# Designed miniproteins, single chains, continued (2): the designs that were tried, part 58

Each design is a single chain, and the fold is of that chain. pLDDT is the mean over its residues in the fold that is shown.

## One batch from the design tools (miniprotein)

Design m6003
Fold by ESMFold2-Fast:
Structure m6003 (fold): chain A 81 residues (1-81)
Amino acid sequence: DEQLLEQARELLRRAEQLLEQAKEAIKKGDFESARQLLQQAIQVLQELGELLGRLSPESRRSLLPELQRLSDLLQDVEDAL
């Protein structure tokens, strides 16, 4: 389960990075790049969702702070588009 947890954290970091880049693109008025970055983030989130289903309940619970922060970033990007 530790290896799956590390993979989940890597996917969380990648999704967060893509959403932060999308937010930067929005600030620059580059909505086309922002939408492309959002689409990439959604693909990573799909992979994360599949992996979360394979984690123990304990490991899933340990990821709640990162998941909450990621959810906030996703909402910020979607609300700005």
Scores: mean pLDDT 85

Design m6004
Fold by ESMFold2-Fast:
Structure m6004 (fold): chain A 82 residues (1-82)
Amino acid sequence: SDEEKRKIRREAIIIEGEASLLRLLARLKNLPEEKLKKIDDYIDEIQKILAQIQASTDIDKQKEYLAKMEEILKEMRKLLEE
């Protein structure tokens, strides 16, 4: 449904926002350059996937992309806190 597609797009925007905050936190915590580069690479991937979600009309693809974004966000959190 169009409502479900809008919900997925909103969730994707929220994830991108959370990822951006994690990147800021990583820099404030003065993480090693190798980890900061990995975080920047994750942010780039999240932004590419967000663009794919926003451009897509296929709800199954949008759900697949959203799940991928959530997995990347989880890896970013793990990188900062482990």
Scores: mean pLDDT 87

Design m6005
Fold by ESMFold2-Fast:
Structure m6005 (fold): chain A 57 residues (1-57)
Amino acid sequence: MLKVLQALAQHGPQTASEIAEIVGISQATATRILNELVAAGVVKKTRVGDRTYYSLA
């Protein structure tokens, strides 16, 4: 979880696949963690075109 937050802080808004690549986890795991952080109010989910980006709230 901390590594996901660090990746968002260092790289700015990222997709779940981009976070998965940076952190070295599966896209499914990254999506699960990011959605948990969105529910906690720590991360914001934004849709740009056909992509969903995650950023620190």
Scores: mean pLDDT 81

Design m6006
Fold by ESMFold2-Fast:
Structure m6006 (fold): chain A 71 residues (1-71)
Amino acid sequence: MADLIEQIAEAIKNNDKEKAQQLTDELVEKIRRMMWEGQRAAGREPAPWTPELEERIRQAILESAKQVLEE
């Protein structure tokens, strides 16, 4: 997870928009799968994956990548 955020930050730094988008999409899908699997493993009902939740996660990824660039 952290490694993907660092790779996204590096792609942004290199102005590689296509790679940054691909890595962001990959991380979003990984988070979605982990959330559903984790919820099922804990015996909880999986939360619905909404466009609003996905957008919030995308924003969190972008902010994390931006923080890595500022370190």
Scores: mean pLDDT 76

Design m6007
Fold by ESMFold2-Fast:
Structure m6007 (fold): chain A 57 residues (1-57)
Amino acid sequence: SSTDLLGRVGELVREGLSQAEIGERLGLSPSTVGTLVRALMERYGVSSRAELRRALS
């Protein structure tokens, strides 16, 4: 599900993986990973990937 996928993307972002590395791990295109990262940024109320990584740490 998209909820499970979003959680897995968040875990990998927290671990410091790049968008390309997350795509490789989850079998997703970099574009799809980018969409999920933006959804996580909205959920955490942050405006950048760097802020998201800090929020997830």
Scores: mean pLDDT 81

Design m6008
Fold by ESMFold2-Fast:
Structure m6008 (fold): chain A 100 residues (1-100)
Amino acid sequence: SREQLERQIALVREIFERTLARLRELAAKESPELTALVDEIGAVFRAFEAGELSPEEARARLRELADRLAKGASPEMLAEFDKVLAAAGLLLSLTEELRR
């Protein structure tokens, strides 16, 4: 099951990276400030994968970024962002399971 878990993590990571890239493209068309928030989401995730943030700290930072993004984003961007959050949440949970 460890090998299957590693394959699932790889697939969800690809989905996360693809949806994050799409969100960044949408943000770039709206404002530099929204683009910076999307870049922070990616940075939080990289810090988590590097072991620099606990899962709890990563979730807390992602919630803060979600609140900030919701205040300025278009409905199209918010819909794409919901996909990013879903993928990020799943990836965090699967990575925690792998590290047990």
Scores: mean pLDDT 83

Design m6009
Fold by ESMFold2-Fast:
Structure m6009 (fold): chain A 64 residues (1-64)
Amino acid sequence: SSLDLAEALKKTTAKKLAEALDISEELAEKILTALSVHDGAVAATAAAVGVSQGLVQKAIDFLT
């Protein structure tokens, strides 16, 4: 299903992001989810996940 494909792609992206930023896959998934919820807003995403704005910006830079 489209939902299963979206989840698989999210997990693959989270794994690559975790490796690139030297963070856990769980934290990478939280960042990706929060970025989606907050339409890429750095400050809101950082506050929601409990991480630095610098880490969120690095995640965005890696994804784009």
Scores: mean pLDDT 83

Design m6010
Fold by ESMFold2-Fast:
Structure m6010 (fold): chain A 62 residues (1-62)
Amino acid sequence: MSAEEVALLRGLIARAREKIKQLRAELAKTTDPEEQAKLQAEIATLEAEIAAAEAYLRRHGE
């Protein structure tokens, strides 16, 4: 893969990690079960995206 693609993926991972921090802070303050479920789903999706991107970089990155 290109150095540009590597840089874009690393940037996406960094942004996803910051979003997870924000979502976890909101989850800690949330008392509504519906909102808790939505926040947990968003966190899980972002964590899966980070794991996939990191695995992709290891397998196909240079």
Scores: mean pLDDT 83

Design m6011
Fold by ESMFold2-Fast:
Structure m6011 (fold): chain A 65 residues (1-65)
Amino acid sequence: SSLDATVIAHAEAEVLQGLLDGRLDREQAREAFRAFLSSHGVRVSEEELEARIERLVAEAERIRA
């Protein structure tokens, strides 16, 4: 749903900021993302979760370069 998409986008923004600030490593980012989605009643597959975390880590590395 569009509401689920909004929750996911907000979770991605928060996790990306945590990675950029050095507050989260990859594992902590995965846990934070999962917890945020769970707290808002949003479920994604483990495959989608991993793909999104991989993209966020790559984006953080690109921004630092």
Scores: mean pLDDT 86

Design m6012
Fold by ESMFold2-Fast:
Structure m6012 (fold): chain A 55 residues (1-55)
Amino acid sequence: SNKEKVEKLQKEALELGEKYVELMRKTSKADRDQASQTMSELSKLVKEIRELEKA
């Protein structure tokens, strides 16, 4: 069942979202670079969840 996979990915997305918010509160270049990477990872997870929900 894709439901369990979606639930796991949703938990990962929530954790990445929280990390992104924390990184965005910081102003260093290293933190901004990590925030960009985190948002890219989150976007990939959101797309994967969408594809699993279509199936």
Scores: mean pLDDT 81

Design m6013
Fold by ESMFold2-Fast:
Structure m6013 (fold): chain A 62 residues (1-62)
Amino acid sequence: SIGEELAKLDLSSLNKEELLALLDKIDADPEKLEIAKLRIEEAENQEEAAKIFRAALKELVK
């Protein structure tokens, strides 16, 4: 699935803008996508944003 492919990416090399663009490619609940985007935008640094993105992927693509 697309979620499994995204989970294997080197997310720590991606900036917040790139992570947000990847979320837009996921066909998921719009409300859950909005929450995930807000969490990523509020992240203090890139590593934290990547951790938040990975956690969100598991919820969105289950």
Scores: mean pLDDT 73

Design m6014
Fold by ESMFold2-Fast:
Structure m6014 (fold): chain A 98 residues (1-98)
Amino acid sequence: MPLVDEAIAYLEKKGIKNKEMIEYAARAVEAAIRLDPEEVRKYSRKALEAAKTEEEKLIVAEVLYETSRFVEQITLDPSVVEAVEEVLKEFNIKLPIP
């Protein structure tokens, strides 16, 4: 699935070596493509919990948010964006982009 591979490649390009976080982020992206907001919430939470630094949290949060926005634009379904935004609020993560 190109979107999952692109998300993993972006995390690796940013120097992320946290395999557990990358794996959960990939599962969240797969759930987003399936339009499964409950699984998006589950794996997004696990990805953020697996982050070891604030920088890792911000980078994975950005990937999850941008992926969810892309899914919304192609499907016109806001459920995945809403799921990611809910998880980011739970972790008190504020991205610099509205």
Scores: mean pLDDT 83

Design m6015
Fold by ESMFold2-Fast:
Structure m6015 (fold): chain A 108 residues (1-108)
Amino acid sequence: STPRERARRETEALGLMGEGRYEEAAALAADTVLGIAAGEEGVPTLREQAERVTALAPSTTFVIGVVADPRLRGSEAREAVERQARALEAEGVRGEVRVFELRAAPAP
């Protein structure tokens, strides 16, 4: 896929996950990074999302990305991302967990 197509699929998959549509998100994400919004730091929610995605595509390696709120700056953004990554690791999330900050989409 092109970088543009990947970014589009990532954005759509994040939206689907936010709506609890994990099966559709997993199908769309395939080999694409899935983001978890930094607005809520609920270990049960992070674990539930990871388990559902893994259950739907157990033979596919998922890269789970952690998304920081683009309004956060400096240490606040990094700390939020690192807390979510530690929560996922503590719950034994299966697959590849990769921590990254999604930058705001370019202005239309």
Scores: mean pLDDT 54

Design m6016
Fold by ESMFold2-Fast:
Structure m6016 (fold): chain A 93 residues (1-93)
Amino acid sequence: DDEIKSRREKELAIYERARKAALEAGLSEEAAELAGRMAYLGYSGEFDALRDLYEKASKVLSEEDVRKALEIAAAVLKEAGEEKAVAEVERLL
């Protein structure tokens, strides 16, 4: 439980960092939520869920908003040292 709790706290911190960065960059609440969730899923190694989220978001957000959200998620993941997650997000760009 302590290991699971610590992992969830780190995942939430990555989510919050990406979401805040997106809002500070002037993105909508919906695009900021995408940035946060993409960073969270990338950090957790849930790459299938990350791709599914991208497909769903691409149906409701503009191409520019999706691209900007993914760029912010990739930047946050890169700062966290998650090189494989960065590569998975960049494949969607």
Scores: mean pLDDT 86

Design m6017
Fold by ESMFold2-Fast:
Structure m6017 (fold): chain A 56 residues (1-56)
Amino acid sequence: SKEVVKLQIIKDLFQITIDTLKWLAERVPSKKAEYDKEIAELQKKIAEIDEEIKKL
């Protein structure tokens, strides 16, 4: 469905953000803990999207 495609795109965008934050964590070690927290939050959002896709 169109909703599944939309959710998959949002999931992919979150993954790109996670990859960017991992790149930043290596280059700005003083903020690594902050980036790690954001990564964990985004991973949780991806899991929530996977659950929503299963309901559609």
Scores: mean pLDDT 89

Design m6018
Fold by ESMFold2-Fast:
Structure m6018 (fold): chain A 60 residues (1-60)
Amino acid sequence: MTIEEVVQRVVSAAPEDRLKVLEELGLTPTEALREAIARYAAGEIGADDLARAIIREFNK
């Protein structure tokens, strides 16, 4: 699975389900990633910023 596929699954999910999608993909949501998802849902950051947060988590 590519990082791009992970990002697409997260953004395609309902806001309430995004953390569950990450866990399903084998990622443990960090506080930073949870905050990035919340900010994306609020329209404070774009998909590129969310993708960067996911990439950091995936690379660890």
Scores: mean pLDDT 76

Design m6019
Fold by ESMFold2-Fast:
Structure m6019 (fold): chain A 92 residues (1-92)
Amino acid sequence: LSQDDKDFLYAEKLAEERLPELLKLVDEGRIEEAIELVKELAKEIEEKVSKFVAEVTATLLTSGLVRHLRSQGRLEEAREFEEEVERFLASL
């Protein structure tokens, strides 16, 4: 595997480890806490790997969570989640 492949595999594993807690927070309506957990994940990946890998990983994770919220008719929460994460990633 190339270094880029290893970097993305690291980020993917970290996201997979955090996904059960993220889904729990989202399903409990704790959207602000879920957003903060994604921000913490992105910051950890940025510090250990790169801004690029952090941005890609957090964007894909957020897209999945936003799709989950939209499938439940939670459109305002989906928009809040997407906008807050996008603003944070722009500040990395």
Scores: mean pLDDT 87

Design m6020
Fold by ESMFold2-Fast:
Structure m6020 (fold): chain A 80 residues (1-80)
Amino acid sequence: EKELYEEFEKKRKEIEEKAKKNKEPIEKKIIEYYETEAGLDEEKTKERLEVVNYIAEKLKKIGEEIDEEILKKKLEEKKK
């Protein structure tokens, strides 16, 4: 569930950036996108959930590694 929201949030950012460039109503475009995705048939929703979950798990692991690396870098900067 939460991982699914993270994947949608990432796609939302892509839509937001694209809409900003075109000066389209960002908020409306984002809402329409999510409503359309939610309106998909059960088979398509299930297939997408599997892909989203897989991507979210990988992104979560990468995020954790990045956070640790950033923390170490800040500690090294404070040392000097």
Scores: mean pLDDT 54

Design m6021
Fold by ESMFold2-Fast:
Structure m6021 (fold): chain A 97 residues (1-97)
Amino acid sequence: GDEVIRAAEEGIEGAKNPETFFESISHLIGTATRFTPEGSKHMIEGSKYSGKLGWAIAAVNSLRSVAEQLSPEKGKELLKLAEELMKNVKELLEKEK
């Protein structure tokens, strides 16, 4: 649980910049996938979207799946981090327009 929460926090910070986005999100997805059998499914679902948005969707869905495996308190924190990640990705995409 704690490893995924830390990876999510790092992913949120990394999503603020194009230069750090792929490294941080890739690490987050890799970390979350170790805690859920649905990891590959989330990557496939993300691939239906282009670029950074697809990676963000895969990461958010992976975090949601891990949250279901954690205690209610840690699960809620991880869901909050997933929402913050998507917000940062949307803000990054708006800056790139």
Scores: mean pLDDT 73

Design m6022
Fold by ESMFold2-Fast:
Structure m6022 (fold): chain A 80 residues (1-80)
Amino acid sequence: DPAALIGKKLKVTGVERRGGATLITVDQPIGPVGTRVTLEFNGKKYEGTVVASDASGSVVAVREIEGLKVGDELTLTGVA
């Protein structure tokens, strides 16, 4: 149930920045490729899309999140 992950803290294990967009790797599987997610960092909400997922984690494509680093935590606040 994707809704069961809402409110969970996701550890950032990878960050790749590409000209105004960020690919974020997190330590938990969120859902299949194409899942829309809302992530929170430092009180701001960011909409993203899962672009890769396996048993070890997911990669989310999202707009640039300024100051985000490996080891930071994101809160999953929405799944669609």
Scores: mean pLDDT 81

Design m6023
Fold by ESMFold2-Fast:
Structure m6023 (fold): chain A 67 residues (1-67)
Amino acid sequence: SSSILAQMEAQIQAIQQQLKADIAAAEERAKAENATPRQLAIQLATLSINAAGEMFDVKLQAQKQIA
């Protein structure tokens, strides 16, 4: 269980680091394309929702292995 939880935490940290990179890239593209604050907000929300889904799947898989 401890090793499963550690692996889950590592996977979640990797997803969070990727999200941070994706957000930075989206902000840079928005600036280059003169995107509105609303358009950028929608893009950032989409990235966050996708990352949240990936983290949920990782947690669910870890729970299945413990249970």
Scores: mean pLDDT 87

Design m6024
Fold by ESMFold2-Fast:
Structure m6024 (fold): chain A 114 residues (1-114)
Amino acid sequence: DREILEEILKLEEELIRLIQEAIEAVRAKDLEKARELLGKIAQKQREISELISKIKDKELQEKLLKLQSEIYRQGDRAHRALDAKDYEGAIKALEEMLKKEQELREVVLEALKK
């Protein structure tokens, strides 16, 4: 699992940066850039999901899948908020997504110490 977990960490680092950029794009009301960044975020989240599916430690896999489910729910909320031009709602959803991605990264870091 170590190599898979190390790859997830690299993707999480990229994801955290993309989410922070998306929050700033929404604050600037740059809808085109915000939607582009949400697309990149979704693609990186799919890559992480594929890596999680390959984890042999079932307890760790289950914890990461639970966090991914919450992350995807925030992604859906962000898209719906942007469609409604609810910039405050979109920022809130992205901030919750950022928090859950940071929690996922923390779980992976703890697993790598064992």
Scores: mean pLDDT 89

Design m6025
Fold by ESMFold2-Fast:
Structure m6025 (fold): chain A 117 residues (1-117)
Amino acid sequence: MSIEELLEKAFEALQNKNVDEAADYVIELHDLGYPKEEVKEAALNFLKKKNLIVSYGIFKANYDKYVPDDKYAVADIVLLAFETLTLKADNSKNIINPKYVEEVRKKVYARLDEKYA
């Protein structure tokens, strides 16, 4: 699966409140081994294609602060994109509940900690 396909599947899983499935797609995306900057560009393109212009701007402004160069970097890129979608800034629909983004973060971090132990 491509980065864009895994981002879309993780997003759909979160919209359906399926935290375990979303975490699985984030880990699968991490395991592809793409450079951090390539995953960043894919996340920006994902937001742009959905016309989520406010989320796009927030992602760009906060990337350097919230995505350090460590074993969580790819997961943090995906989770930052999803966190921008909790703000409802681009439309009146509930895109993603922040509770479920946090639960995905906890599950993904636990799995990455175990993998690199």
Scores: mean pLDDT 79

Design m6026
Fold by ESMFold2-Fast:
Structure m6026 (fold): chain A 107 residues (1-107)
Amino acid sequence: SLKEKLEEAKKALEEGNYEEAKRLAMQILLEVFGEDFVVKILNAPEKPFDKEEYEKLKKRLQELAAQGYLEAEALLILGEALVKLGEEQDAQRVLEVGLELLEEKLK
């Protein structure tokens, strides 16, 4: 079911349905990381959007997605959807938290 949700999220993003892409990607990330994902996002320090840091996070997640990590692909979909919705600070926060949780899971 996660793989099917991921394909639906990718299709929603490609079709410009950013709200649906966000919803589906968030469901996947809650299933794979649990409530800790939301808790860490809510407790993350508020900081201005940094395009260079965002692109660096995106590049690392693209490398992990290329290795077959569904979590990385879902994070990339969520980040892109949030950027398209004008939620750039949330996009960066989500990628930072998600990458941290994914790297912890891989150890």
Scores: mean pLDDT 88

Design m6027
Fold by ESMFold2-Fast:
Structure m6027 (fold): chain A 116 residues (1-116)
Amino acid sequence: SLESSADRYLQQRDYSGAADAWKQLGDEYEKKGDLKEAARAYQQAAIEYRRAGDLKGEADALENLGDVYEKMGDYELAAEYYEQAAALYASLGDDARAEELKQKAKKALEKAKKAK
């Protein structure tokens, strides 16, 4: 399984391999509508990309995590993860993606205000 693959990569201290396996698992759970499982998988992917020093991978995983929380109606957490991803893209010099993610965060916060 992808979880077993992630565990094997972690035993070898291959954090990039573990991160890719967790991200793929998150994508599979999201397609099935298993949003809580998708969130856990994307969170693990972000942690392992961070350990690997892969800032782009971390940012992409955090955006996916934000998207999942938005689908779950947790707009404040979604905005937080979008802002974290935006900061990473800004650090990479990708101002266009950073701005796109800041707009996603702003829209999520507007939805949070309506949710009370």
Scores: mean pLDDT 88

Design m6028
Fold by ESMFold2-Fast:
Structure m6028 (fold): chain A 57 residues (1-57)
Amino acid sequence: MSEEKRLELEAEVLEGMIRMLEWIRRTKLSDDPEAQAELDARIERMREEIRALRERI
């Protein structure tokens, strides 16, 4: 139960970070496709981490 709560909170933090990075991608990097691709790769890794965390819940 405590572990499940910690995993869920960690996943929620990562989701919040992804939303911030998506905002940066749309606003700050809208004209930089190379930087967008790099950011997309980081977001993808974070999404995989969220998936792994939720698979443990």
Scores: mean pLDDT 80

Design m6029
Fold by ESMFold2-Fast:
Structure m6029 (fold): chain A 81 residues (1-81)
Amino acid sequence: MPSAEEVEAEARRTLAEAEALLAAYRAGKLDLSPLQVLSLAIEVQEMRDALEKLGGPRELVERLREVERELVAIANELQRA
């Protein structure tokens, strides 16, 4: 079983990677498929669930929820393209 510190560190890393990917996509520097976006959304959701179960920081949980919403919005954009 991972420690709460390990889960928080992984969640922060996942958040940073997802935010960087979203920023690159919004800047038109990166192409994304709906499958890639959905896979990332699942990873973010699993990370958020693990963090919540261990009583991790609420701020981090809310940031992961924001990224999930952005990824869903992008998946909808790509399905219209």
Scores: mean pLDDT 80

Design m6030
Fold by ESMFold2-Fast:
Structure m6030 (fold): chain A 79 residues (1-79)
Amino acid sequence: AEKLMEKGLEYYKQKKYEEAEEYFTKALLIDPSNLKVQKAYLEFAEEIYSEEELEKIKILLNEASRKEDKELILELKKL
């Protein structure tokens, strides 16, 4: 999971936001409860999503983490 997060951060630094999103999503699908991955994704999301979308993302990440439910991460695609 953390290696995929590192790839996401690398793409984010290159301003390749679509590729960054893919790698962060893959990292979250492997381990929704990984706090480092969640924090990296939220820092990325703050750059590209609105405040309202960020609130939805935070709720979804919290639920996925608490329930260990990987399917909840797929709801991020519906934003």
Scores: mean pLDDT 75

Design m6031
Fold by ESMFold2-Fast:
Structure m6031 (fold): chain A 82 residues (1-82)
Amino acid sequence: AELFRELARAVAAGDAERAEALAERLGEVYAALPAETQARIDAVLRAYQARYAPVADELSEEEQLAAAAELALELARVVEES
């Protein structure tokens, strides 16, 4: 769960190198998660896409980073609740 929170902090700070490294580690974590937890993560990702995709072109860079950080924190919550 801490990796998702670290990703949120890196994204919010605009630290692309750290965010990329954390995303690679999150891929390993995702592969090790139970199928039920993976399904919950997929549901969060779909909800995020439905919320932000229609307005993506209207979001400032700061708003895009904030939305990505919010996603990472919600993913951390899903993993912690599993």
Scores: mean pLDDT 73

Design m6032
Fold by ESMFold2-Fast:
Structure m6032 (fold): chain A 84 residues (1-84)
Amino acid sequence: DEKIKILEETAKLALQAVEALYKGDYEKARELFEKAAELAKTIPELKPIADEILEALKKGDYEKAKTLALELVAKAFKLINELK
């Protein structure tokens, strides 16, 4: 299922972004947050939270981006469970 693969990859990228942030690698964190958000935007249910992540990144608000990314992960797993 293509949608499940997109949801799994979105969650993976978001978690990797959070990990990079904890390591103090802001360049890597930003890249991974942007990749996760762009992929999430292809799923209509995830688009609003993806747009919020991109807005937080524009403002340099990494704490908000982290919180939103964790919400994105939770929502992605909920959607995966609904599709199984």
Scores: mean pLDDT 87

Design m6033
Fold by ESMFold2-Fast:
Structure m6033 (fold): chain A 74 residues (1-74)
Amino acid sequence: GPPAPKFSLVPAEAIAREEIVDGKVVSHPLPAAQAARYAAFRAAANEVLRKNQDKSVEEIGLLLHAAAEALRAA
């Protein structure tokens, strides 16, 4: 199979709030505006991670920060 990625990608399930109700885990979607923002950050972060698997943790951190700032400015 393909080599394991050095950094894990952010899963789609991270764009949800989980709550325990009657001993069961219930997933609630985030409000639409927050969900859209988190989806945009996730997409940008996963692009950086996919393209930069060969880079150091420090370099990935700088690239993720730059991507987040670009989305905040938009």
Scores: mean pLDDT 66

Design m6034
Fold by ESMFold2-Fast:
Structure m6034 (fold): chain A 119 residues (1-119)
Amino acid sequence: SAAADAAADAAFVEQLKKIVEDEGRMEYAKSLTLEELKKRFRELAEKYGITVDPATVRRAAESPSVASQLIGLLLAAMNGDEEALQRAVERLKAAGYTDEEINLLAVGLLLQIERDLEE
């Protein structure tokens, strides 16, 4: 349901924010530019040999779900897909997120993925 989807999206956003807070990187996340985030996601993809199907990237970026849009932004950055990345950012802004909030959540996602890949 739409209410269940919204609750799941809110839980995902809170999880990412909590990761940044728990790692003590909140001020760093607020100061980071989108270009620096793109570079870090690209470096992560190269380090771990991550390749993503362009259709999967586009699907995630164009999803009505905030969680899927955030994942789409990450995957687009990893692939260097500027069009998919721009669509994900525009959709997140349409959902009421600021550039600073998007960057904060992207840092949370980066930290979660780095943790998962290093375990």
Scores: mean pLDDT 80

Design m6035
Fold by ESMFold2-Fast:
Structure m6035 (fold): chain A 88 residues (1-88)
Amino acid sequence: DPEKILEFILEQLAKTGYEVSEEEKKELLERLESGEDLKKVLKDFLTKKVLKALEELGITDPEVREQAVKQAEGLAEQILKLLKEAGL
């Protein structure tokens, strides 16, 4: 159920301090309903979100950007594990 998967993802993101807009929620739901790979959806979403935040702060350091992407991918994998354990 894409809506239950989305609700669980949003709860996990809120616990980690990630704020998700209504537009971002809609994009995530559409991608989940289309049958896109959940791991790809989460990694793509989180990496784009952190890179956009760094761009808005004027951070162009490649090492900082690479570390932020790695952290976002790690969070995506953690959420996926929790989803699987919850039977979602």
Scores: mean pLDDT 83

Design m6036
Fold by ESMFold2-Fast:
Structure m6036 (fold): chain A 90 residues (1-90)
Amino acid sequence: MLSPEEREQYFEELIELVVESTKKALETLSEEEVASSLIEYIELLKNNGVPKEDIQRLHEALIEELKKKNVEKSVLDKLEEKLNKIINES
C-alpha cells in the first residue's frame, strides 16, 4: 500500500503530466478527440484498480488546472461532462 504522502505525490505528478498533454492536444485536436483520449486514460486507471474517489479528484484537479491555462469554457464544459459520465458508469 502507498502511504498517504506517496499517494498525494503520485496524484500531483499525474495532474501535471495530464494537464500538459491535454493542453498540447487541444492546440491541434478537437475537444472530441481530446475527450476520447482522456476517457481512455480514465478507463486505464479504473482497470488498474484506482479508487473512484481518486479518479474523481484527478478529474476535478485537471479541469481546474486547464482553467488556469486559459482553455475555453465551452471546451472545459464538454470535457467535464464526458469524463463525469465515464467515472460514474458502472
Scores: mean pLDDT 71

Design m6037
Fold by ESMFold2-Fast:
Structure m6037 (fold): chain A 64 residues (1-64)
Amino acid sequence: FLEEVRNFLSKRLSEEQVEAILKLLERDPFPTPEEIAKATGLSLEEARRLQDEIFLLKFIYENE
């Protein structure tokens, strides 16, 4: 799952932002938009979009 998230996010986020999100996901499988924004420097609105995308990826790649 984390490698799928890395590959997906790397298409539009910097390596630093991607690594920050992956570290959040290692500690907390359901990070809040506020946590994502704080870790990445993105706006709260952008962080909400990322949260939704991460949760969709989790649903897709954890469903075997």
Scores: mean pLDDT 76

